# Designs tried in a protein design run: designed miniproteins, single chains. Part 89

Each design is a single chain, and the fold is of that chain. pLDDT is the mean over its residues in the fold that is shown.

## One batch from the design tools (miniprotein)

Design m3086
Fold by ESMFold2-Fast:
Structure m3086 (fold): chain A 89 residues (1-89)
Amino acid sequence: APSAQELLDEMLGRLQQLAAEIEEAVKNKASKEELEELFARMRQIVEEARAKVDAADIDEATKEKLLALLEKVEEEVERLREEALKKLE
């Protein structure tokens, strides 16, 4: 089974790729709908990571710490969404 670090690294890599796609989309004047779809994909990645952490055979303290980090990642995704949408106005 993947380690907690491997799960986080996979999630971060996927989120970094989508962040680059969002930056390019904003530069190319993508629609609000296109940006919302990209951010929905980011949220799905975080939800998948949360499910994997919850199912992982790791100690409870580590699990709680990882879930708290995922909550902070969700907050950052929402912040980036607000900033990207503001740039379209």
Scores: mean pLDDT 78

Design m3087
Fold by ESMFold2-Fast:
Structure m3087 (fold): chain A 92 residues (1-92)
Amino acid sequence: SERAREYARRALQAVEEALKAIDNGDKDKALVYLSAALGFAERLAEIDPRAQPVVDLLEKAREALINGDYEKAKKLLEEVSQRLRQLLAELE
């Protein structure tokens, strides 16, 4: 699905921007990008249920970031990035 590919690409871009914001110490900007990634991932999961683990990991990453656990948030977002790249390869 072209829409599924678009949502997956936009979610991945938002995750990459969130990771950059964390590396720069910008928690507020990281939360904005993480919220955007979550929105795209939720829309993707409505089309392709294989994206549900991505939504779950993004919610955990958001919680870690809110709690100030930047290392955990970064590791969860890196896992989300890997899963989104895998899903994009499978979406055609």
Scores: mean pLDDT 89

Design m3088
Fold by ESMFold2-Fast:
Structure m3088 (fold): chain A 69 residues (1-69)
Amino acid sequence: MELDKEIERLQEELDSITDELVQVARELRRNPDDPELRARYETLLSKARELQAKIDELRNKVKEIQEKL
């Protein structure tokens, strides 16, 4: 199904961003005053939140379809 495939793609993108967030977080713990690392972390966090919201919206849509019996 197209919706399931879209959710899968968004989940893969979120997983990729999460891996990058973990990497940046480790660097930021070593250099907490680095403004470039901090900005990169905030940008990735914002993207992760947007992706999660889209995934949640699509999952809720799938549930609504399943409730129509």
Scores: mean pLDDT 81

Design m3089
Fold by ESMFold2-Fast:
Structure m3089 (fold): chain A 69 residues (1-69)
Amino acid sequence: SMLSDEELAAEAKALSRAVEVAIARNSPEKTGARVGPDGTVELDASSPLRDEEEERFRSLGLEVRVVAP
């Protein structure tokens, strides 16, 4: 459904905050997980924990993108 610009901006901020919290809880400092510009979880393809982290974040209902290093 369509939202006003203000409602859309508020929703985007809330989603970004939720993704940041999820990363902080489920990814140690050195795992390479981060919030992408569109609020997706970005995982480094070279990370040895990439498969486990991808499955974990997807199970939380978050969008996950694997990026080349």
Scores: mean pLDDT 67

Design m3090
Fold by ESMFold2-Fast:
Structure m3090 (fold): chain A 114 residues (1-114)
Amino acid sequence: SDPFQPIIDRLQELLESRDLSPEIREKLEKAIEALKKKDYFSAAESLEEAAKLAEKEDKEVAAEIYLILGELYFVMGNYQGAIKYYRKAAELAPDSPVGKEAKKKAEELEKFLS
């Protein structure tokens, strides 16, 4: 029933399933804390910082974080922000399941807004 709960769940799954650098891990944990406090601006900033760090280490991890960031913007009603980050995720890992999911979400949202 909480529209932000799937975002928290996906971030927790990412922390448990992936071998992440300590710096990325700390940013994702800060994002979860911010989401629990309903500080969506701080959550978005922490996710963007985590994604930028991940771009240097693992493009698939970066794509997953950008997809989650896009989902956060979508739930907040910022559809332009959602499309921006979905597109970024798709560009970083176009052949991955995450990149394909992100591309589909961007195209569906762009079609809805046209």
Scores: mean pLDDT 90

Design m3091
Fold by ESMFold2-Fast:
Structure m3091 (fold): chain A 100 residues (1-100)
Amino acid sequence: VSEEEFEFAKKMTLAELEASEEYLVKKYSKKYNIPEEVVKEIIDKLKEIIENSESLEEFEKKAEEFIKSLKGSEEVKKLAKELAEEVIKSIEGWIAVYRL
């Protein structure tokens, strides 16, 4: 993946997360029975990790480290993992769009 492809995908993924944040907070709060505030904190942390990553591999590594460091229930860790997987899929999808 080129730097230009990743920067485009990163910008699009961050915009998508920002536009859908309220929806994702409500969806995942209900799905995992976790307070909306906790879900929002996880989303905000994943956004920070995306912003500070220069490659998909760096994002995956930093997200894994974040999930391993989480204090809380197994449900919180599962939520964070599912959200990180959705971010990875979004980045991969936007890279595919850039190549069209």
Scores: mean pLDDT 84

Design m3092
Fold by ESMFold2-Fast:
Structure m3092 (fold): chain A 109 residues (1-109)
Amino acid sequence: SMSFSKADEEQRATWEERKPEIEKLIEELEKESKERAEAARYLKELQELAMEDPELGEKIYKEIQKVNEELQKKAEKMKKEGVKEEEIEEELVKEKAKALKEILEKAKK
């Protein structure tokens, strides 16, 4: 019962609502390490693409959510295996940067 234009408007609004939180995360990531700075850069570029194309933005959002779920499960497994918290964080940041880069490269088609 909803038109496509209304769905696009709702998708754009979701990204705009999250913009202040995303910008704060970008600032925090940039301060801590090279890998975190790379993750922040890719996330910023993905946000810009999502705001320009709401349909592409929905796909980007779902891919990011999937990555976050997989990283959370990996973190829990590593904690159970007795890996140090600092080593877990460093590993997850590297994997997140790599995953965001892959999502960005797909989106730039």
Scores: mean pLDDT 75

Design m3093
Fold by ESMFold2-Fast:
Structure m3093 (fold): chain A 88 residues (1-88)
Amino acid sequence: MPSLAERVAELLGIPLENLDLKTRLSDAAKALVEEVLGKEVPEEMSIRELLDVLVRAAQRALGDENPSVEEAVDAAMRLLKEIEEKLK
């Protein structure tokens, strides 16, 4: 199973070697995350922290407050793809 880092790199079109999970999100990316989640995100947010927020949002969206980690990851990756498409 590909790691979260591999999936993020694929969705953002970035080689895995160039993906730094500590990289801070741009203001545009944060605005799109806030739009998708319907709430404000922290002023300084890394890609890793974005994944954590999206996993939690996906858990609520699945209607099961205890979904499997794989189900939560897949739902979070769908949300990331929507954000990536809007950034293009």
Scores: mean pLDDT 59

Design m3094
Fold by ESMFold2-Fast:
Structure m3094 (fold): chain A 78 residues (1-78)
Amino acid sequence: DLKKSAVTALDLAAQLAAAGRTDDAAQLLDDTARVLESQGDTRTAQILRETADRVAAAPDGETAAEVVREGREEVERL
């Protein structure tokens, strides 16, 4: 289930971001987006790429974790 894979990656990315590992969180989301796109899920991949960009631009880990939670809500709406 591609959506479940995306949600799992977002949950892990939120934990990484909350721990101050925002670069790792953004990289995980970008890597997952690439896999999803290769499987034909371009819409979910786009949400993950946009979330990764916002995580990378976040001023701190708390803000980055909130951005990941917003991305998770977007994926769940699909």
Scores: mean pLDDT 86

Design m3095
Fold by ESMFold2-Fast:
Structure m3095 (fold): chain A 80 residues (1-80)
Amino acid sequence: SMKQQIELDIMQSFLLMEGSLLGDPEGARHAVEALRAYVQGKWDEALKHAKSMSPELLDTFIKLAGLSPEEEERFRKARE
């Protein structure tokens, strides 16, 4: 829906801003790609990007994407 697309655009902009503030634009790009993959149901692709996120970017991604506790655990383990 249009509302879902607007929400995605806002979340992507926030992740890119966060990465800029952290001095990690590469990690921010991975966070945006993980969000894009996650909303499309592409779990393997989203989890690959989690490995390139800093802990702060991953925490922000989890909150913005509204991950369940089970989904959050999978993403956190993917960084180990």
Scores: mean pLDDT 81

Design m3096
Fold by ESMFold2-Fast:
Structure m3096 (fold): chain A 68 residues (1-68)
Amino acid sequence: GPIIELATATSEVAKESGNEEAAEIIDDSSKVAEKLSDDEAQELLDEVSSALSKGNIDEAKAIIDKYK
């Protein structure tokens, strides 16, 4: 499911950059996604994983804040 896909993307980014912030972003994304519909959760997680795959931590945080 989308949470597993986002967790995988974060693990890849964290391994590549050594960035512990990516793991925190995943935890926040998962908590927000639990409050959303399946479709909205998928959109949130896809957008966050895309930002993280590009190394854009600030953009990932901004996306999460938009859904809070």
Scores: mean pLDDT 71

Design m3097
Fold by ESMFold2-Fast:
Structure m3097 (fold): chain A 82 residues (1-82)
Amino acid sequence: SLQDKVGALLKLSGLYLSEGTIETLTQLVLSAPLTFPDFSAIVKKESKASDEKLYKTFSAFDVDGDGSISVEDIVFVWRSLF
């Protein structure tokens, strides 16, 4: 599922979030492209990761460098790891 891909990619980046938070991020991406402010605000509720680490993780998913993450970006990154 998309949620499984999101969870696995975040874990690979060193972000260990609850399933509820992964579901929230997945639903936001499904509704509209996810921006960095929204991503960081949600992740910071459960993670002590630095702003630098969060930005690097976000940038890895932002394939086009447009400042937002789409479903297509997540699928592309997932496929790139295989």
Scores: mean pLDDT 80

Design m3098
Fold by ESMFold2-Fast:
Structure m3098 (fold): chain A 57 residues (1-57)
Amino acid sequence: SLKKKILAALKAASGPVSVDALATGLGVSKSTVSYHLNELKAEGKVVKTPAGYKAAA
């Protein structure tokens, strides 16, 4: 699923990743990425920083 792809991309990244970078890298809209990031944040799997999103723990 896209949520698993987003989480895997964040875990593979060396630092925080922006919504724009995830959308471009995954070939999906920024709205789609934001929707799934909000779900992952609600699940406690990602955190939002000023520089972008990163995997939580």
Scores: mean pLDDT 80

Design m3099
Fold by ESMFold2-Fast:
Structure m3099 (fold): chain A 91 residues (1-91)
Amino acid sequence: MSLEEQIAQAEALFEGLKKKLAEAARKAGLSEEFIKELEKAIDEGKEAAVAYLKAKAAGDEKAAAEAAEKLKEAAERIKKLAEEIREALEK
C-alpha cells in the first residue's frame, strides 16, 4: 500500500466515523455544541493520523512520535464522547 493510499484510507475512516457518530449523537438528543466538539476531536485525530503516516514515510521518527501522541490524545477524547453517545442511546 502506497503512502497516498494509506492517507486516503485514514481520511475515509475518520470521515466515516465523524458522520456515524454525529448522526448517533443527534438521534440521542445531544446538543449541537456536543456534536461540534465531537467533530473537532475526530478532525484532530484525522490530522494526527495523516501527519504520522507522512512522518513514518519520511523516516522522521521524532515527528512520527509527536503525531502518534496527538493521535492517542484525540482517540481518548473520541472514546469518551462515544461513551456519552452510547449512554444517551441506552436510556
Scores: mean pLDDT 87

Design m3100
Fold by ESMFold2-Fast:
Structure m3100 (fold): chain A 123 residues (1-123)
Amino acid sequence: MGPLVKKLEEILKTRKLTEAQKYALQAIISALNGDLETARKYLEKAKEIIKKKPKVTGLDVFLYGLAEAVLAYAEGNKEEARKKLIQLDHDLAKVPKEDRIKESEIPPVLLNYYLFLKALLDS
């Protein structure tokens, strides 16, 4: 857990992220640390920003959806986490082609964690 959190904190410091993307990533970090209350507060902040955006990018959708799934899993609700991952895949498919994220544009640590969580919940 600690090495993953440190890599995510490095992404938060070094990668050029929007405010909504930063809050979603902070929600993931807080949930992985077991601070579920702080994770919920960051997720709500990300949601309010996304709700007001006229256009949502694939990275916005990916980080927010992953944060919802990670929080549900951290709360011990595996079925809800699985539903959130399914919803994330569905929401990513709805993003216009011009705004879709390529796997190469996702930080490898986040992509690997998403794939790990998906495999874990499919078992």
Scores: mean pLDDT 82

Design m3101
Fold by ESMFold2-Fast:
Structure m3101 (fold): chain A 88 residues (1-88)
Amino acid sequence: LSEEIKKLSEEIDKLEEELKKKGVDVTPAVVTWTGLTIRAVGRLLEGDYEGAEEDVRRAAEKVLELTGNEKLAELTLKWGLLQLEKAK
């Protein structure tokens, strides 16, 4: 799990750099994703796994809406789901 999360983080960082080089402002997507992921972890710690998973999926949907990049949204979803699994 930890090595998989690390690899996904590296792929996300690389894709964000590529988007920034193309003049895409990824900041709104990163802020939204971070906030929803923090909320998801909080819900998981309270035993609300369903709500936590919903917040992770919403984060990925917002990344797609804000960046238009399907690959970044997919990596965001995978990373969030692995973080929830690790937090169990």
Scores: mean pLDDT 78

Design m3102
Fold by ESMFold2-Fast:
Structure m3102 (fold): chain A 73 residues (1-73)
Amino acid sequence: MEPVIAVSPAADPSKARAAIYKGSEEELKKLAEKLGLHSVEELFEVLKKEGLAEERILEASELEELGLKRLAE
């Protein structure tokens, strides 16, 4: 399955706060629809609280090198 990432601003503009979800994009979309979530920030907080995603602080360059996709495009 392709890893999916939600990105929120970090205090340092060269970095991003990220939640990395390692499941199917289809399951993630169904979860967002059930919860009525329309923002990446709301989805990020729900996934983090439910333990469905790992939170990390990443450099912008690290996001590009890892080839991670953003949630809720």
Scores: mean pLDDT 60

Design m3103
Fold by ESMFold2-Fast:
Formats: C-alpha cells, structure tokens, sequence
Structure m3103 (fold): chain A 94 residues (1-94)
C-alpha cells in the first residue's frame, strides 16, 4: 500500500494522471469495506459530488482511515485537481 501510494504521487507530479488513477483504483478494489465499493460505483457513474461528500464523511468519522483519503484523492484526480490529490495521498501515508 505505501509503495503504491508513493508511486501514485510520483505519477501525478509527472502529469501522468491516467497511471496514478489506475494505481488508486487497483488499491481500492482490493478493499473489503462495502463503503469503499459504494464509492467506486459512484465514481464509475460520474456522481463525483456524492462520492466527495461520502469520502469527506468517512474522513470526519475516522481521520486515521487511509482508505478514506485514497477515495477523496481519487475524486480530486477525476476532477483534475492534481495538487489536492497529492495532499490527500500524503495524508494517507501517515
């Protein structure tokens, strides 16, 4: 997990958004948390506002949950906010 998150940050810094998105989706697909799977489905349907709100609620309830930061970072990547995505991925590395 840590190595994959660090690699995603590196790809985002290089402007390789597609590879960073691929890494984040693969990490999240391995999660057994039903909420993570719900979030990925919202993102697949383009419901970014709902996905963002749900990720923010997960962070608020458990600020030590790295998967919540990965989900919020994926939303930022899909919205084109690379700097926000990098910030959130760094928080996931705690």
Amino acid sequence: MKEEIEKAIEYLKQGNVDEARRILIKLLEKSKDPKVQEMLELLRRGEFDKAEALADELIKKDPNNPEAYLLRALVAVMRGDTEKAIELLKKALE
Scores: mean pLDDT 81

Design m3104
Fold by ESMFold2-Fast:
Structure m3104 (fold): chain A 79 residues (1-79)
Amino acid sequence: SAEEEARRAYEEAKRLAEEGDKLLKEGDETGDLKTITRGIGLKLRAIGLATQVDLLAEQGKASKELAEKALAEAGGKRV
């Protein structure tokens, strides 16, 4: 179902955002630009997935509450 798809997208967005934040912290501590770039990439992917959940919610195919949680976890209110 679309709700199950949205929940999977939310869980993936949360995981990618957490890993991205971890890499950004590591890159900041080490000065490793490659690690920083990887972290940014994961955060952008998380925002994309959160936006997908938001679009599904706007179509009435998913919970608006789930979409708000996804966007908050990804840290992106606009893409």
Scores: mean pLDDT 82

Design m3105
Fold by ESMFold2-Fast:
Structure m3105 (fold): chain A 94 residues (1-94)
Amino acid sequence: SSAVEEIEKKLEELKKKVEETKKEILATDNPQEALALAEEMWKEVVKVLKEVREKAKEANPSQEELDRIEKKQKEVLALVLDTYHLALKKLAAA
């Protein structure tokens, strides 16, 4: 459905934003900046996942569509955790 496609598009856009934040964290030599970038990323992730949850409830998706959304959410969350860990590692090394 178009609503499920919109959800999948939001998750893909979120993934790209997380990837850009990871690049910025890797590029900075300032551990406090790295942590601030990770914290801002986390706020955006929480906001988008809340919007996705609300849209999914309204869209009444099939089990196959729910499984696709869940898989994409897990992929995004794994990337978020890896990115946050990089910021914490940079802070610990300072």
Scores: mean pLDDT 87

Design m3106
Fold by ESMFold2-Fast:
Structure m3106 (fold): chain A 66 residues (1-66)
Amino acid sequence: EELRAVLERLGYPPEAIEVAQRVYEAKSFEEAVKIAKEAGLTDEEIKRMKTREQLAFAAARRVAEK
């Protein structure tokens, strides 16, 4: 149900979960996009995201790949 619990269940590392949580809880969508870009997402990847949840999961995957 909660984003953190879902990512923990899927086996994401703590660093990835923290970045996803920051994206999800950002004060604005623009701030969420900034955090996602800092995590390594491209403008094209971000354009495909319809929700903060999708953006948060994408950021978690990017951090986990590093």
Scores: mean pLDDT 79

Design m3107
Fold by ESMFold2-Fast:
Structure m3107 (fold): chain A 90 residues (1-90)
Amino acid sequence: MKYRVHLYKETGPGEFEFVGSLEVSEEEAREIIARLGERDALLAGIASEFGEVVAAGRIRVEDLPEPVRELARSAGLSDEDVVGVAVVRV
């Protein structure tokens, strides 16, 4: 089964800008899901157009697995930044 991570930058309270998406392994998806807090219904709604949303929430860039962390860094984010993440089954 394939998973994609959708990465979002928070530009204001409850406002998210899509940064990018990356295909991840099931192991990487599980690592991200375990580190997400409470389900973010707004992020889940935004990402639902792209597939089945299995998890959505906020996470620090430093807590992302390396391929997703590199995507965040390419968008000008630092390790201390908090980002929105949705994990989508494709």
Scores: mean pLDDT 81

Design m3108
Fold by ESMFold2-Fast:
Structure m3108 (fold): chain A 71 residues (1-71)
Amino acid sequence: SAATDLANTLKTILSANEFTEEQIKSLAESLAKEIPGVKLLDVKLDKEKGKLTLVLEVDGKKVTLEIDFTP
């Protein structure tokens, strides 16, 4: 799905580099704009646990994705 593709892209990027929450929000917003039918609502980063939470709207439905990027 488009939401899963976005999550996988972000997981790959985050696993290779260290980012601030602000940088991740900017990146996620840019990537979401390239995907029809997907709107980014929120991004939350927990660096200590290696977790990223994305709140997306896909075809009018709210979808929450949790990405584990622990090294």
Scores: mean pLDDT 74

Design m3109
Fold by ESMFold2-Fast:
Structure m3109 (fold): chain A 114 residues (1-114)
Amino acid sequence: DEDKKKAEEYYNKGLEYKKAGKLDEAIKYYELALQLYPDFIPALINLGEVYLAQGKLETAENLYKAALELAEEKGDLKGKAEALRKLGEVYKAQGKLELAEEYYREAEKIEKEL
């Protein structure tokens, strides 16, 4: 799929900008990747991480929930565990410590089966 390959190129460029601390450019390239490949779980996760770093907790939560739903639909256990850990990070940032620990434990249970 040509769109999927182009989405992977945009995603990789987003990763480069994220590593360079150029968060606005990272967002732009992750969004371009998701326009071509909406089900691109790694792009949803990394876009969420950028928004979490910017303190946009609700936006990050929604992106991680979308990643979790897609991972569950696809039977992607690795993607599911990663999305659950990222939701734990959001809940921790919101001060919901007990909820964060619950999400971390669910992720750990899945990771032990991998």
Scores: mean pLDDT 90

Design m3110
Fold by ESMFold2-Fast:
Structure m3110 (fold): chain A 73 residues (1-73)
Amino acid sequence: MSSREYLEEAARIAEEGGNEEAARYARLASRSKTDSEKIRYISEAGREALKMDEETKNKVLKKLGDALSSIME
């Protein structure tokens, strides 16, 4: 999967879990044109995800991590 697909999945999971800010940052990361901006928004989405319940948090963080790995390779 591409980094954009992982970020869109992260946004969907966060939105369904009730954290609109985490979803917003994940979508901003997906739309970002540079790797630096993308990584910044992934970090913000991750910070917001830490406020969610354990199960949803872990799902969001996994997708954000998968996206970051795709960018850094």
Scores: mean pLDDT 84

Design m3111
Fold by ESMFold2-Fast:
Structure m3111 (fold): chain A 78 residues (1-78)
Amino acid sequence: DPELLERGRRAFERDPQASLDAYYRLSYLISQGRFDEARRYARHLVETDPDVALGALYLADKAGDKTTRDLLLEALRE
């Protein structure tokens, strides 16, 4: 979704560290096969800090990390 990715780029530019921390945590959980924990964390981010969730989405897309990207897109669409 180009609109969500542009919103994510803006969110990343406002707070790069928060977006990076969220992305690395999600990527780590996914790399460990901890998909239920990753989904819960993504939903928590969307509910409590949606700009950080959008920034993490932008970073996942730029990294070519389709799994983390799709997991964040699912959380953002709920």
Scores: mean pLDDT 89

Design m3112
Fold by ESMFold2-Fast:
Structure m3112 (fold): chain A 90 residues (1-90)
Amino acid sequence: SESEELYKKFAEEMQKIREELIELEEEALAKKNYEAVKKIQELMDELQEMVTEVEKMYFNNAPLEELKKKIEELLEKAKKILEEAKKLVE
């Protein structure tokens, strides 16, 4: 279904962002920047809550237009989370 393809693509994009956050956490840890490590972990928790929100919408058969709008909103938020994390390890 179109909803299944949207959910799968969203999950794949969120997983890529999560992997980049893990790399940034490892970079911060190598630099002994424990404040940045803590903040990146908080950002990863926020990212996981976003994934859970879309997952609940998908499994509860939310209307396609609502699912698409939420996915677009949360992907933009996830990009901002990644940019925030990058600035923490500069």
Scores: mean pLDDT 90

Design m3113
Fold by ESMFold2-Fast:
Structure m3113 (fold): chain A 75 residues (1-75)
Amino acid sequence: SRMDEVKDRLMELIKRAEALKTREGFLLSAQLTVYLMRLFLMEKFDAPKEEQEEEIEKVERRAEEIGAQIDQMEA
């Protein structure tokens, strides 16, 4: 599902950010972990599907922004 794909992407980015072993990397990892937790809680407490889809779209956008930052830090 789109939700599972976004969660997998967040987990990938968290691992990459942590692997940098920098303060900035750990801060990005923490931010990504908060998004992952929010998505997990929305599913666990059966949030309305429309609300879940809106949050997924917002998180996908933010993950792409953070992913680009991590790409630059890995360069």
Scores: mean pLDDT 88

Design m3114
Fold by ESMFold2-Fast:
Structure m3114 (fold): chain A 103 residues (1-103)
Amino acid sequence: SELDEMIAQVRAIMDALRERAAAIMKTLSKDKRVEIEIELGALETSTTMSLLNSRKANDIDFGKQSIISLAQAYRAAAKRLAPTSPEFASLLDDAAQQLLKLA
């Protein structure tokens, strides 16, 4: 279904973000890694809940609204993390743009 394809694409965006984040975190101090890991963990939880709720609703319009809210969360995290890692903040903004293209 269109909803299942959208859910799969959101999961792929998050998985790619985690992989790229891991590479960036290797270049950072322990304190900065912890700050990124807390924010990334929160976004992974929000993403999982958004996908679960979209499946439960079984409604593509609800799914699209959930993705828009998720993209806003990614952008907010990017703004918070920009002082810690501009490179990681840029990845979060890119992920948010990819999410918005699915909505």
Scores: mean pLDDT 88

Design m3115
Fold by ESMFold2-Fast:
Structure m3115 (fold): chain A 72 residues (1-72)
Amino acid sequence: GHAPLTVEQFNQIVKEVLDLPSASDITVENAPQVVSLVEKVMGFPVGSVSASDLLNEEKRALIVEAINQLQV
């Protein structure tokens, strides 16, 4: 099923799965793990998510929108 994903839910999932104290703690060191996690756990194609895009809050919102568009 495709429930609409919010940016807050996306950040919470990242925080919870990577055991981060805060979703804002996505760093250059963590970004590759976040990319791998999003692609594998949510079923997105390998290489479809950019690590640099995940480090930017505005680009995260665009990624969440793209995720929702692909799953509808």
Scores: mean pLDDT 62

Design m3116
Fold by ESMFold2-Fast:
Structure m3116 (fold): chain A 69 residues (1-69)
Amino acid sequence: AEAERRAALIAAVEANLQATLDSIDAALAAYKQKYSDNKELVAEFEARAQRAKDLARQAAEAQIARIRA
């Protein structure tokens, strides 16, 4: 059914978003470990990670909106 197909596509977008967010978090954790003595670099990496997550969420929301249209 069309509703089932849309639900599956939305679930795939959500799963892809979660994998992207997890990858960003893992990269941030690695950078924090590597540069733990440099608070300015850690703050910069945290800001970049937050921006990357916001962009990923925005892209996922746009894709879900297209699927629902």
Scores: mean pLDDT 87

Design m3117
Fold by ESMFold2-Fast:
Structure m3117 (fold): chain A 89 residues (1-89)
Amino acid sequence: WLEELAEKVAKSPITGKLHEVADKLSPEDIGAIVAALLMTTDRDKRIAFGNTIADLIKAGKIDEARQLIDDVLTSADSRASVDALIAPK
């Protein structure tokens, strides 16, 4: 899941650096990267979202983390770009 996410992100001109460190990412790093990738305008919401994703990954609740990411697409500024990454045609 995270390796697939890193590969898709690496194909983006903006987020290619994520691929270089994907194999060294902690759950906390992944949460922060996902929050930044979603480009939410509220900094407090980004921090809270990143922490929630990190906690779910630590607990092994990967599917729940993926659902939260999908839910946030409805309110994120980058909804169109992230939707293209998560919902393959």
Scores: mean pLDDT 54

Design m3118
Fold by ESMFold2-Fast:
Structure m3118 (fold): chain A 65 residues (1-65)
Amino acid sequence: LSKEEKIEALSEAVKLAAEGRYEEAAKLAQDAGADTVARAIRDAKAGKASLEDVENAALREVIAL
């Protein structure tokens, strides 16, 4: 994925997670190569992480690009 494609995918994954669509969000993040973000989304579904944790994981991935 290009940097732009990865940013778009992560933005959509965060949006899906905020809508409660955790499985779709986690798959999109994983397909984008952002395993840390996918894990944070799965943890949020399980009640082990907040949406803020998901947003922070996505931001760290974008900064690392």
Scores: mean pLDDT 83

Design m3119
Fold by ESMFold2-Fast:
Structure m3119 (fold): chain A 55 residues (1-55)
Amino acid sequence: SAAEEASRKAGEAARAGDAEATTKYGSEFASHFGGTASGKTVEEAIRSANEAALA
């Protein structure tokens, strides 16, 4: 799904230390759940939505 792809891309960007890409894909991901994200909240959004959407 688009949410899964955004989550994956945000995680890859975060591991690479790309703050701009992490914020972009994290915000896309969070938008599927009615929110926005930046910095530290991106990892929390990814974790929460993996729990909600994938598990």
Scores: mean pLDDT 64

